# Designed miniproteins, single chains, part 9

Each design is a single chain, and the fold is of that chain. pLDDT is the mean over its residues in the fold that is shown.

## One batch from the design tools (miniprotein)

Design m279
Fold by ESMFold2-Fast:
Structure m279 (fold): chain A 70 residues (1-70)
Amino acid sequence: AAAQRQAALDRRFAEYAPDGSGTVTLEELRAVLEKYGVLSDEAVREWFAGLDPDGSGTVTRAELERALAA
């Protein structure tokens, strides 16, 4: 469910907040979402590719919140 995905992302971003980066990598996002059974590995990779068109390998909290709202 979308709520489970949001909770997993919020939890992960809380760990990155101390660094001041406010970003999440594809591998980190994949591990969290797979652990909670929200999305498959392939679905997470494809979804992340849509959020990161520049291929930087990272996504900001604001970008994730915007994508989840859509």
Scores: mean pLDDT 60

Design m280
Fold by ESMFold2-Fast:
Structure m280 (fold): chain A 62 residues (1-62)
Amino acid sequence: GEADGRKAGEAAERAAKAGDAAAVATASYQAGLMSNREEGLKGARAGQAGDAEKGAEYAKKA
């Protein structure tokens, strides 16, 4: 649901502040499953590439 997507986006932001790109990728993928799959996949790819901040941006849109 939308509330679950928001919590996943918040988790991605916290992971990005900690510099944990892998956690950003996981949280972005979860956000996509609960709301906007395309934005969640973009966030997961950015996190996997090591761009934690960009990944968190996409997770927030998911």
Scores: mean pLDDT 75

Design m281
Fold by ESMFold2-Fast:
Structure m281 (fold): chain A 78 residues (1-78)
Amino acid sequence: HMELTEEQREKARKAWEEGFEKLLQTEPKDVIIKGLELEMEELKRAREVAKANGDEETLQRIDEQIEEVKKRLEKVKK
């Protein structure tokens, strides 16, 4: 039962944001968008499972991850 700490989540977020900015300069937008859409589909599936189980805490965390993917999609559309 290893749960990511707030520190680990923040570190991962910063590393991903830096990598994503570089990715936007090197990869075609369509490829990045498709990757993010697939990630979004997986998160939505996990959200439905958490919702069915009444796991409100997990549901909230998944909603946070979905919001991060949405922000990345907005960045790639610029």
Scores: mean pLDDT 75

Design m282
Fold by ESMFold2-Fast:
Structure m282 (fold): chain A 64 residues (1-64)
Amino acid sequence: MEKLQEARRDATLLVSLLLLEGKSPEEARQITRDYLREKYPELSDEEIDRIVDEALAQAEKALS
């Protein structure tokens, strides 16, 4: 699904930006979840949560 790949990219970029701005991982998670719910209403909460969790893991690895 093309939208799923777009959502993963958006989540990774947004999480990285929020962490660089000094947001906590918990704050970055919540902001990114809310953004994805609004932009990708076709995605389930479970899919969004997984995308955000994967984005946080990737962003923290890239920033360390």
Scores: mean pLDDT 81

Design m283
Fold by ESMFold2-Fast:
Structure m283 (fold): chain A 115 residues (1-115)
Amino acid sequence: AIQITESGGGTVKEGESVTLSHKLSGANIRDYTLVWELQKPGQPPRPVASISPAGNVRIAPEYQGRLTPSVDFANQTTYANLSNLKVEDTGLYYGVAVKGDEVFRGAGVELTVVA
């Protein structure tokens, strides 16, 4: 079975940095567009970063300069390094892998940023 497992959430102070990860198992990560989605309370999930199989990176405007996605192909793990954290970065972060009509999503990891 294809699965996504996420880690790296928790409670952190404003101005700090965190690394979130999601690991793809059961398929070759090189075939997938790798996405980070953020869901805030009362809102639908939305993409904040992605890396395509061709290496094209997209980052949401409010995260420019603060979110760096990367992939470790050997360990099939996608990272989001999020720096200079803001209270507004609080929410549930999902790892997502997309290949055509195939979409695999993890259970989400919670990040709470306190002032």
Scores: mean pLDDT 87

Design m284
Fold by ESMFold2-Fast:
Structure m284 (fold): chain A 99 residues (1-99)
Amino acid sequence: MAEKVEAAVAKHMPKAEAAPSTKENTAKLWMEVIQDVLDVDKETAERLAKSLANGDISEEDKEFLKELVKKLLEELGWDEETIEKALKELEEYLEKLEK
């Protein structure tokens, strides 16, 4: 069910010879995933990706991201209970990125 997200992550994963573990690489990966999955413009995706990579995402950006994910899952025909579960997983992920 997360095939589009998995495909975007796989597409942008560096080969083993590249150093993958930098904030810049994380920001690029998030930018591509957000842009491919959420169909947002490049400027919005770039700002969200930078905030996520830095672990400094504002409450307004968190709510914005949750609304985008909710809308996407509704368009995919997910039921309300499954959407709420996915949004909780997203919220837990964002909490882990914060200090």
Scores: mean pLDDT 62

Design m285
Fold by ESMFold2-Fast:
Structure m285 (fold): chain A 107 residues (1-107)
Amino acid sequence: SLVEEIEEALEKLFKKAEEAVKLLNNPEVKKLVEELKKKGEELLALLKDPNATAEEIAEAAKEFLLLLNDFVVKLREEGLPQELLDEITELGRKILKKVEEILEKLE
């Protein structure tokens, strides 16, 4: 299912984000990863909730995207290797595309 694919992509994203924390050893990066995990888990919970509205899912996805963008900017500023930065960015894009596909199927 699309929800299972989003869950797998989030797990991969969180793993790559943890690799970034280890490489950079930066407490601000660590804090952003904790916030990103929280927002990703909140989005996933809404996607699994049959009572969640398209509006609630869209707002959670927007909050996740804004935080992901802030995270990517911070990783670039802190000198994360381009290969890992590209992997994180691509996983984020994949998640958002799949969430958009779910939103299109809601009503």
Scores: mean pLDDT 87

Design m286
Fold by ESMFold2-Fast:
Structure m286 (fold): chain A 71 residues (1-71)
Amino acid sequence: SRMEQIRKAVMQVVDYIDDKSLSDEEKLSNIKKIVDTLSEEDRRIVLDVAIQHAEDQGQLSLAEQLRQIRR
């Protein structure tokens, strides 16, 4: 279902954001690969969750880069 695809994408992008072994560039690259498989509407939903999670984790630079790809 659409909701299952969105939930799976959210889980994957959250896992990348939480992965302390990855640089911001590596996180962004991996997140882009996931959201590029989604419709424009679903991409925005997943990126909104990713931005909020990055902000909540104090990853402000990553959150700003995610806002740029959302536009």
Scores: mean pLDDT 88

Design m287
Fold by ESMFold2-Fast:
Structure m287 (fold): chain A 70 residues (1-70)
Amino acid sequence: MTKEEAEEIILSAAPDLDRETVRKRIDELLAQGLTPEQAAMRLANELAVKTGRPDIPVRVIERLAELAAA
C-alpha cells in the first residue's frame, strides 16, 4: 500500500476533511516508522475520537480489506 492510497482511504471514509491536513498527518506517522496501512488505521482512530465518528475506522478497515483482496 502506498502513501497516496492511505490518504485516499481516509478521504473516502471522511470526504469532508481537508486533504492537506490528512496528507500532513500521514507523512508524520510514516516518519515515525509506521507503514501506510498502520498510518491509515492510526489516523482513522484519532479522527473517530476527535470528531465523534466511530464509523471512520470501520470504513477504513473495509477499504483496506478491499485493497488486500485486489
Scores: mean pLDDT 81

Design m288
Fold by ESMFold2-Fast:
Structure m288 (fold): chain A 84 residues (1-84)
Amino acid sequence: MAEEIRAAVDAGDRERVAELLYQLLSEKLPELGVTRVEVVAPNVYRIEVTNFSAELELKARELIAEALGVPLSQVTVDLVRVPP
């Protein structure tokens, strides 16, 4: 997973990055209720979720930073709550 995500980032394949991050968050953090992931800019993500909390936002950012191989401080996550 992490190697595939990094390869997609290096290729500039924003749709593939979004697909792989969606899979990662759905598998590792199912309580977040991810419905969509969008790559806004490098290391900037908009994530539509059914469950919203500061704790879940931090966990999502940590998982994404780890998968990308970058420091947490370089990852920006905009969590948008959507109806279930």
Scores: mean pLDDT 81

Design m289
Fold by ESMFold2-Fast:
Structure m289 (fold): chain A 91 residues (1-91)
Amino acid sequence: VEEETVTLKVGDTATGTGTNTVDAPHNTFLMFIDDSLPVQSKSVKLGETAVFSYTMTSAEPKTFKLYRVQQDEDGRTLSSELEKVIKVNAT
């Protein structure tokens, strides 16, 4: 799991990026903010990069978690793995 710490101000954009390095029939990246907010999702082919963005609306710290979800051709989940954690210190 990759961890990153960034310092942002209100109005700044936090960016999370994941590249699909696995050849599975379906691959999706999910981004969670503070474990409780609605997820952002992007489907990715082998070698494709998903980019997620969030604009800081308050000076409260945030934690972003990027998960890779792999599915077979029938849509059954094969794996759900935490790829990256971004800890945002807000000012």
Scores: mean pLDDT 75

Design m290
Fold by ESMFold2-Fast:
Structure m290 (fold): chain A 88 residues (1-88)
Amino acid sequence: MEKLVEEMREQLEKLEERLRALEREIEAAESLSPEEKLELLTELAMLEIEAAVIKRIAEKLNLPEEIIERARELLERAAALAERVEAK
């Protein structure tokens, strides 16, 4: 169990870093081309899938609430960021 918890925390940290990088790129852009929007939306969709998988596994195995909550926050933030991409 301990090793799985550690691995999930490492994966969450990487996803959080990826989300922060995407958020900075989106905020820095004055406008986005259709191609750039597709690329960013694809990246966000992949991040959402990865976060949802972590959340599902954590819930099934009754892992610490911290892991479940971090995965939920990632899903919420990624969804909000996708809406911002579509608006540009």
Scores: mean pLDDT 86

Design m291
Fold by ESMFold2-Fast:
Structure m291 (fold): chain A 62 residues (1-62)
Amino acid sequence: SMEKARELIMESASYSVLAIKYAAEAVANKRQGKSPEKSLELAKEYNELSNEYEKKAEEVRK
């Protein structure tokens, strides 16, 4: 349904924002001499979730 597709797209967008946040934290950590690894891993996980929810939204539109 269109309603479910919209909700899934909003969830995808939310995860995309979180991925950007953690990518920014990784950059900040590296500049402060801290390990960026945990923040990079979280950025990757949220980016993958964003992509998964976008794909689910496409399937629900059909």
Scores: mean pLDDT 86

Design m292
Fold by ESMFold2-Fast:
Structure m292 (fold): chain A 83 residues (1-83)
Amino acid sequence: ALEELLQMVQQLSALQEQIADAVRAGDYAQALALIAQARQQIAELIAFLEQHFPDSEFAKNLIAQLQGQDGLLAQLEAELKAK
C-alpha cells in the first residue's frame, strides 16, 4: 500500500512538470491531454486513499489537497480550451 501510494504521488508530480512544460511551449493540445491524465490519476489516488487509509488524518488532509489540485486543473483546462 505505501509503496503504491509513493509511486502514484511520483507519477502525479511528473505529470505536473510535463503540463507546465507543454503550456510554456504553447502545446495546448498536449497540455489538455496531460491535464485529463492527471485528473484521472488524482481520482484514482483519492479512491486508493479512501480504501486503504480510511481513518488516517494524513490521508484526509491529502484528499482535501488533491481535490483542490483537481479544481485548479479544471480551471486551467477551461482556460486552455478557450485559446
Scores: mean pLDDT 85

Design m293
Fold by ESMFold2-Fast:
Structure m293 (fold): chain A 69 residues (1-69)
Amino acid sequence: SSERQKILREVAEKLRLVGDGTLGWLALEAVKAGRDSGAKRELAKKYGAKTDEEVIEAAKKAMEEGGMK
């Protein structure tokens, strides 16, 4: 479990280096796949999203702001 948490922290650090548009796209793909992901969690924290529906809306907004329509 500690190894899994270490990998998740490393992914989160790398996700902080990508633009919000890319983060939104990754989070949207994770929701579509029914998958838990670092991108989904980082976007949820950034936009205060608490449900998958709110994550989808936040992802769309982040992608539009990042030029990824």
Scores: mean pLDDT 70

Design m294
Fold by ESMFold2-Fast:
Structure m294 (fold): chain A 66 residues (1-66)
Amino acid sequence: ALTFEDVVLGLRAFDTDGDGVLTHEELRRALEALGLPASWLAEFDRDGDGVITLDEIVAVLTRRFG
């Protein structure tokens, strides 16, 4: 099973610019590559603005795994 660390490392790999921001499409691809459910996309992109910060992703994962 994927751990918190596995998910964080996987998402970090999709932030190729190191700017701490992922687009909706990049996050969708990352979730697919990690084998995570597509429903997680809506949890991370609550605003529907198409951009998600890595810090927001880590905060959500911390709540989910903690």
Scores: mean pLDDT 72

Design m295
Fold by ESMFold2-Fast:
Structure m295 (fold): chain A 71 residues (1-71)
Amino acid sequence: MTAEDVKKLAQETLGLDDLQIQSLLEGTGPLGDAFREAVENETEENFKKFKQKLDEVVAAKRTGREAARAL
């Protein structure tokens, strides 16, 4: 996996455009930090951390939807 693969994964999973990807690189937070580390230092460990944070964000959105439905 390369930095371009990481950007593509974020774009496809979160529906982000190039400006939103740039905003994520400039922002602060667990997902933004993991994304920057994966792009700047292309290691399997950083890619795994980014994917885990991305999965957490997706899971949080799903859980929020289920909680809203229960109300």
Scores: mean pLDDT 69

Design m296
Fold by ESMFold2-Fast:
Structure m296 (fold): chain A 68 residues (1-68)
Amino acid sequence: VERRRLPSGGAEVELREGPTGVVVTITGLPESLEGLDEVVLPLIAELERRGQTVIVRFREPPRPLVLP
């Protein structure tokens, strides 16, 4: 499992490899999704070049209590 943060600083991108391909899960608020194309599009292109199937999912962050 690989995790990266977007340039906006609030969104996270998680990659998980499975038998059917790679699942990319993006978690963040709308404002924190700025620059998503700068991170996700090159990643999709690289995975496609490697012959992987890419599935993109979007998820809201949990309601804030407190996180490290």
Scores: mean pLDDT 65

Design m297
Fold by ESMFold2-Fast:
Structure m297 (fold): chain A 86 residues (1-86)
Amino acid sequence: SEKEEEIVEKVREKAKESESLSEEQVEEIERHAAAMAARAEAAKDAGEDVEKILEAQIKAFEEHFGTEAAKEVMKLAAELIKERLS
């Protein structure tokens, strides 16, 4: 969706600001952000706990990358998703 594309674009820009992330890692972060946004929207539509879905996705994301740069990008993605879904 257009909202998902906007979230992904902002996440990608934040990831690119980090000199510690490779282009491949930026692309992977972008894909994870898109998946997280889609899951959160589906969870809201189903009346599920969006906060729990976001926490689980953030944890999986962090375990995969394990860096401070990835953690900051994950926080931004979660905030953008929450704003979109409020």
Scores: mean pLDDT 74

Design m298
Fold by ESMFold2-Fast:
Structure m298 (fold): chain A 99 residues (1-99)
Amino acid sequence: DEVLRQALEYARQAVDQAIRRARQRGDDDLAFELEVIRGLMGIAEGVGRIIGDLKFAVEQTAKLLEQAIELARQAGDDEVAAILEQALRVVKEALAKVG
């Protein structure tokens, strides 16, 4: 499904942007935590491909983005949180469109 693929790509790009932003601000702890989230997103996508369920991958990505937003908020990085919140909105909209 093109909608789900586009949502996963948007989420990956947003997390990569969030990692770069955290590093630029010198928040190496947040950057590392977000790199772990990105790795888990890759695993979820891989599992989704193996089982033939891309919706599963997108649902797991939404949960991981919620965790990433909380980490950014705990770090006090409102800019990183905003990037991730926009990605979560895109992912949730894609899930709503596919039923």
Scores: mean pLDDT 89

Design m299
Fold by ESMFold2-Fast:
Structure m299 (fold): chain A 67 residues (1-67)
Amino acid sequence: MKDRQLGLDYLKQGQQALEQGDLKKAQEYYDKAIEYFDRAARTSDPFTSGVSEVARAVLLVTSKRLE
């Protein structure tokens, strides 16, 4: 379950970087968040898997807004 929390932490840092206009840093954090969410999605826990997929979808949509 630590992977899910790490993914959320990186997502928050990515959003802060985006807010500061640091697109390079934001993409770096989003890449890390996706990696940890992917790890969490590999668990046999359906709740963890579902939450990770939703978070990943939100992350991808946010990432596309970086152009």
Scores: mean pLDDT 69

Design m300
Fold by ESMFold2-Fast:
Structure m300 (fold): chain A 64 residues (1-64)
Amino acid sequence: SQKEIEEAKRLGKEGGEEAVKRLTDILRNSKSKEVRLAAAQALLEIGGPLAVKAIRDIMAENRK
């Protein structure tokens, strides 16, 4: 779990389309709330329309 959180933080600093894709996969599929929160925070750190949209879409799906 800690290693996965550190990976998410690293991806947030790295940025780019592959980082956004990996973080989105972690956010959708991780069984750990802490890992999912780290992925969401990393996506926010990357920023930009694609990252923000990914977070918004996932949050909307989970509200159903």
Scores: mean pLDDT 76

Design m301
Fold by ESMFold2-Fast:
Structure m301 (fold): chain A 89 residues (1-89)
Amino acid sequence: SKLEEALLKGYELGVNRKGEEFVRLFAELYKESKELALALAAGVMAGMAKRDPSISLEEILKIVEETAKALGLPEEVIELIKKKVEELF
């Protein structure tokens, strides 16, 4: 799915510390789909956690949920992004 592709791309960018590429891609996706932009950002956080043990799964899931609610995303989308993030840990 496009959501899973955005999440996995984010994960790649997070692992490789590609912050500038993340910001550009996030801005483009946010104009088209807030859902895909959040999935990209969630992937980046998960990728960063691979190199930084101070970043916890619980903290990422909390940020995803709070951000998704602030963006007005449906509960089904929030749960799907959370599930896909958990699969990366």
Scores: mean pLDDT 87

Design m302
Fold by ESMFold2-Fast:
Formats: structure tokens, sequence, C-alpha cells
Structure m302 (fold): chain A 81 residues (1-81)
């Protein structure tokens, strides 16, 4: 798994995780997210982690939040079954 080594990146990781949880629990868009055709959630999760680590290293919060939303949609699609 990709590893974060920057202290600032670790702080942003915690903030993004919290924002993602709040989005899932308290977002109108999150409630109406349609499932995506994700065959392998494990494979998507691995790819997400790699891209997430790259985004944190670049300190691009917008891209990080976008990746978190994509992961949420994948979890939602699998969980709804």
Amino acid sequence: LPKVSDEEAKEKLGTIVEAMEDFINNSELGKDVKPILAKSMAELFEEFLRRYAEVLAARDEEAAKRLAFELYKSYKAVGEK
C-alpha cells in the first residue's frame, strides 16, 4: 500500500476522512448517489489508495476529495446489494 511520509499529509488525511464521513451521513448528494459498475471493489480500493497517496504528496485537496467520493460510490454500490 502507498505510504504517506509527510506530517502535513497525515493531518490532511484525517481531515479528508472526517469530511468523507460527514458527506456520507449529512449530504443530499451522498444520499442520492447512484451505484457504479465496480466489478472488483478490492482492485478499485488499491488504485484509490495509490492515487490518494499521490494527491496528498502533491497537496491537492480537490483531487483527494474527488477520489474519496469515487470510493464512496463504489462502497455504496456494493453495500446496496
Scores: mean pLDDT 53

Design m303
Fold by ESMFold2-Fast:
Structure m303 (fold): chain A 58 residues (1-58)
Amino acid sequence: PRTVTVDARVTGADGRSVDVSRTVDVRSPEEALQATRDLSEQAARDAGLTGPLTISGL
């Protein structure tokens, strides 16, 4: 495993956005992409974003 920093911006259907930055341990580039997706979706839920989401950095 190696440590990587995941940086993404998530925008909801209403135009509100949140930034996500998290350091995670991953075993592959595929795990890093999955972590980016999962963290972005969680941040959107926590911020109350609904509808179609746009994720920058993927």
Scores: mean pLDDT 77

Design m304
Fold by ESMFold2-Fast:
Structure m304 (fold): chain A 73 residues (1-73)
Amino acid sequence: MGLELDLVGDPEGVAALLSRVPGIDPETARRLAADPELLAALVGGDAAHPAVRETFGEDAERISRELRRLLGA
């Protein structure tokens, strides 16, 4: 449990959490927190999603995996 409480309605808390993932800087974390669709694709493991690929490129799969691990802990 975390996506419903932290990712919906708390963009600053989400941004702080996301910036703990290696390869996500605070500005990128803020962008993810402001874009629920991009965030949902990334946490869902859809590294092939166009917005995820555009934002992270080759790092998309690694960042998605680390983010899922962080949110699952």
Scores: mean pLDDT 69

Design m305
Fold by ESMFold2-Fast:
Structure m305 (fold): chain A 88 residues (1-88)
Amino acid sequence: SKEELKKRLEELKKRIEEAKTKEELEEELRELAKLAFEFYTSQGKPLLGIGEALRMIGLIIDLELTGDLEAVKEEALEIIDELLEELE
């Protein structure tokens, strides 16, 4: 349901904010990619779902190359906020 997805995104947002290591953040970014893909696919927008998943993969690559947790967190939190707005 939309309510369950919203709850999962809010819990994921908290986990991303609390992530202290690259490994913790990578795990949460993979979950975000899955949730974004499932959400847009369920709305009949699979190309948008693929696009959001690729955006998350790009953030994982940036995190691996730079180690900049704060920059990657900022972008991931923006994506979650965009998804939460779509659920309204």
Scores: mean pLDDT 83

Design m306
Fold by ESMFold2-Fast:
Structure m306 (fold): chain A 56 residues (1-56)
Amino acid sequence: MKVEELEMTSRELRARAGVHEILQGTPVEEVLNKYGISLEELREARDEMARLAAES
């Protein structure tokens, strides 16, 4: 993968991991700092995961 492609994929994976940690009780601020993602990226990942789960 190109560096840019890998970086984008890494951010999406970190956002999804962050959503799982929040569901387990980790505070949003700690998740954002731990994974180096924005609040918007986290919300987008949550919405996408919910949509994919509904389609499964």
Scores: mean pLDDT 74

Design m307
Fold by ESMFold2-Fast:
Structure m307 (fold): chain A 74 residues (1-74)
Amino acid sequence: SANQEEANELLREAARTLIRQGRTEVGELLLKFVEEHPNASAEELRAYVREHAPAADVPGLEAVARAAEDIRAR
């Protein structure tokens, strides 16, 4: 659970950064994704963003998703 909390906090921090940069829609989608899918893989996160915000440019999404997965695997 601690590893899941750390991974989820990393994703929430990325979402908060997007909101601060004016990308509120994508940031809110990431927060909702973490709430609804706390154990999701990097592939599931990518699929979710593509489905709900297909035109969004989310810098570093792949790196953040992989880092969150690595934390959960500990």
Scores: mean pLDDT 73

Design m308
Fold by ESMFold2-Fast:
Structure m308 (fold): chain A 93 residues (1-93)
Amino acid sequence: SKEIEELRKLLEKKNPEGAKKVTLADLQDLVRAKEAVKKSDLPVYHIKAAMLALRLGFSEEEIKELFGVSDKQIAAARRALAQDPTFRPIVPL
């Protein structure tokens, strides 16, 4: 899809080697999270979208631009990721 191609190009521009580790499934999950945020004002969807984007190597500024999430929601996402002992970033954060 166009959105998946745009997200991949953005990741490749930032970190070409890291972008090779990002799968189509990862990008599809991010697109679904973005659509959930558009359809619901519930903080849980904003936090989950921020968590997925952080895992893929998007910056806090890019996450705010892409999803319209707040600094507080990004902080909650970082805290949630830090509590997962199995978490490994696909690209360096």
Scores: mean pLDDT 75

Design m309
Fold by ESMFold2-Fast:
Structure m309 (fold): chain A 69 residues (1-69)
Amino acid sequence: MEIEIYGAETTPDEEILARIGLRPGDAFDEGVLPLARARILATGKYESVEVTAEPTPDGVKIVVRVKEK
């Protein structure tokens, strides 16, 4: 799967990826979306977090949108 992160201006994408435990190329499971959202919110750095899945020709793209406090 692919992963894209938007709105993480002061936090490196690698920190968010490490927090949710996902990397590009990992297998997708529907339970991943609410778990990833909960883990990112638990950092306390973000006012809002959205995690969605978009179908692609090669599988699934996970889109993470955050708004920093």
Scores: mean pLDDT 72

Design m310
Fold by ESMFold2-Fast:
Structure m310 (fold): chain A 99 residues (1-99)
Amino acid sequence: MTVSEEILKRIEEKDIEGAVELIRESFRRELAWLRATHPDLSEERVRELEERVEELLKKTEKEMKKYLEENKIEKAKEIARKMLTEISRLMAEALRAAA
């Protein structure tokens, strides 16, 4: 099972906190790899990336909880998928600016 599949499964189980924590853990692992493989990536850029991702995580958790209260599980999953796509986009932008 991929991390994305596990995140969606936690949403199906109504474990939003667990789903958000998996997204945070996945981001942290990718960021650590990014820093290890791109030593020219500035501390300021890393901080900006972390701040943007944390803001998205807070917004996403709030939206997913709202949809679960309305029993709209598919919308909660859609929000999680959009979040994962946005994190990938932000990381790609940080890499492109460092290269």
Scores: mean pLDDT 81

Design m311
Fold by ESMFold2-Fast:
Order: structure tokens, then sequence, then C-alpha cells
Structure m311 (fold): chain A 63 residues (1-63)
């Protein structure tokens, strides 16, 4: 699970370049929170934060 979440975070970071600076800042905060939760062993919380970040990116790029 940890490696899977880390891989998803890397995927999200790769997509930050397609966002505005303001959108990227919000997503980056979510990624930082997910990494923190991962390091604390809070895998469920980390995964939820990653899913939220992905949703924010998808919404930003769909508009």
Amino acid sequence: MKEEIEKEIEELEARLGDLTPEQAAVVRDMIAGARSALERGEYEKAREMVETARELIDQALAE
C-alpha cells in the first residue's frame, strides 16, 4: 500500500505543470499532507488526500 500511494503521488506531481500556479499550490498542499500521513502510517488518510488531489487536477483540466 505505501509504495502504491507513493507512485500515485509521483503521478500527481508530474501533472502539476499543467495547472495554474494557484491551482498547483492547492494540489501541492494536498500532496504534502498525503506524504505526511504516509510517513505517520496513516495510509487511509494519505489515500483519501491523494484521491482529493487527483479530483482537483481532473476538474481543473476539464474546464
Scores: mean pLDDT 80

Design m312
Fold by ESMFold2-Fast:
Structure m312 (fold): chain A 58 residues (1-58)
Amino acid sequence: NAKAKFDENVAENRAGKPAKYGVQAALEYIAEKMGISLEEVKKMLETEDPGTVGRKIL
């Protein structure tokens, strides 16, 4: 629900971390650049290091 998403975003901000919504936007950008789905981007991040994923995008 909307409150749960809001509370999660607030918790991230209080911890000095980027908002969860910011991470979502980054994942969408990666999916668009690579021409794949968000599900596939998430799988890559779980199995590959961030540097390898970044190299494929950039």
Scores: mean pLDDT 60

Design m313
Fold by ESMFold2-Fast:
Structure m313 (fold): chain A 111 residues (1-111)
Amino acid sequence: SEAERRARLAAAFEAGIADVRAQRPHMTPEEKRRAYLNEIELAGMLAAATGDPEKGAQLAVEIAREMIKELGVSPEEVVEHLRRLADAFREAGMENASRALQIAAEEVEKL
């Protein structure tokens, strides 16, 4: 049931991202900024739950692209945030989450 537990955790994080996305159109710009950052953190948590840093990175890049487009945040500012989160996950021993956000930072830096 460890595989079943991991699948349930992954589904919960995916549902959390979907719920934030559904609420985002009703938010202020400041609330949207916090929502996007929370979605990126959930993408890292998804990588930890699945053991798949590439999947987490792809989702984090998608969220980062939306944040840049909607809020006009610079790619450099998003890269700084991604690297800080990667460091925090690494310090917490969440290697797959950290790796996902490092990959995402490298991809966003190319934008």
Scores: mean pLDDT 88

Design m314
Fold by ESMFold2-Fast:
Structure m314 (fold): chain A 76 residues (1-76)
Amino acid sequence: MEYLVTIEVEPGAELEALAAAGREAARLGLTVTDVQTGPGRIEITLSGDPSEAQLAALREALEATPGVRAVTIERL
């Protein structure tokens, strides 16, 4: 099962938000298979079988990160 995590960020916050996403994914034991970055946007693909609790914890941590405006998680 795969999930797309879309992180919308303030311009200039992309690197810090990406670093936070990587740290939190590692802490939660999530498998990241793809990362795409662009102005104001980061997209991360998660694989395996993440629980709803792991996805909720990731969203909460990312929404608390300075410069993050919105986080969307979609099942692929």
Scores: mean pLDDT 84

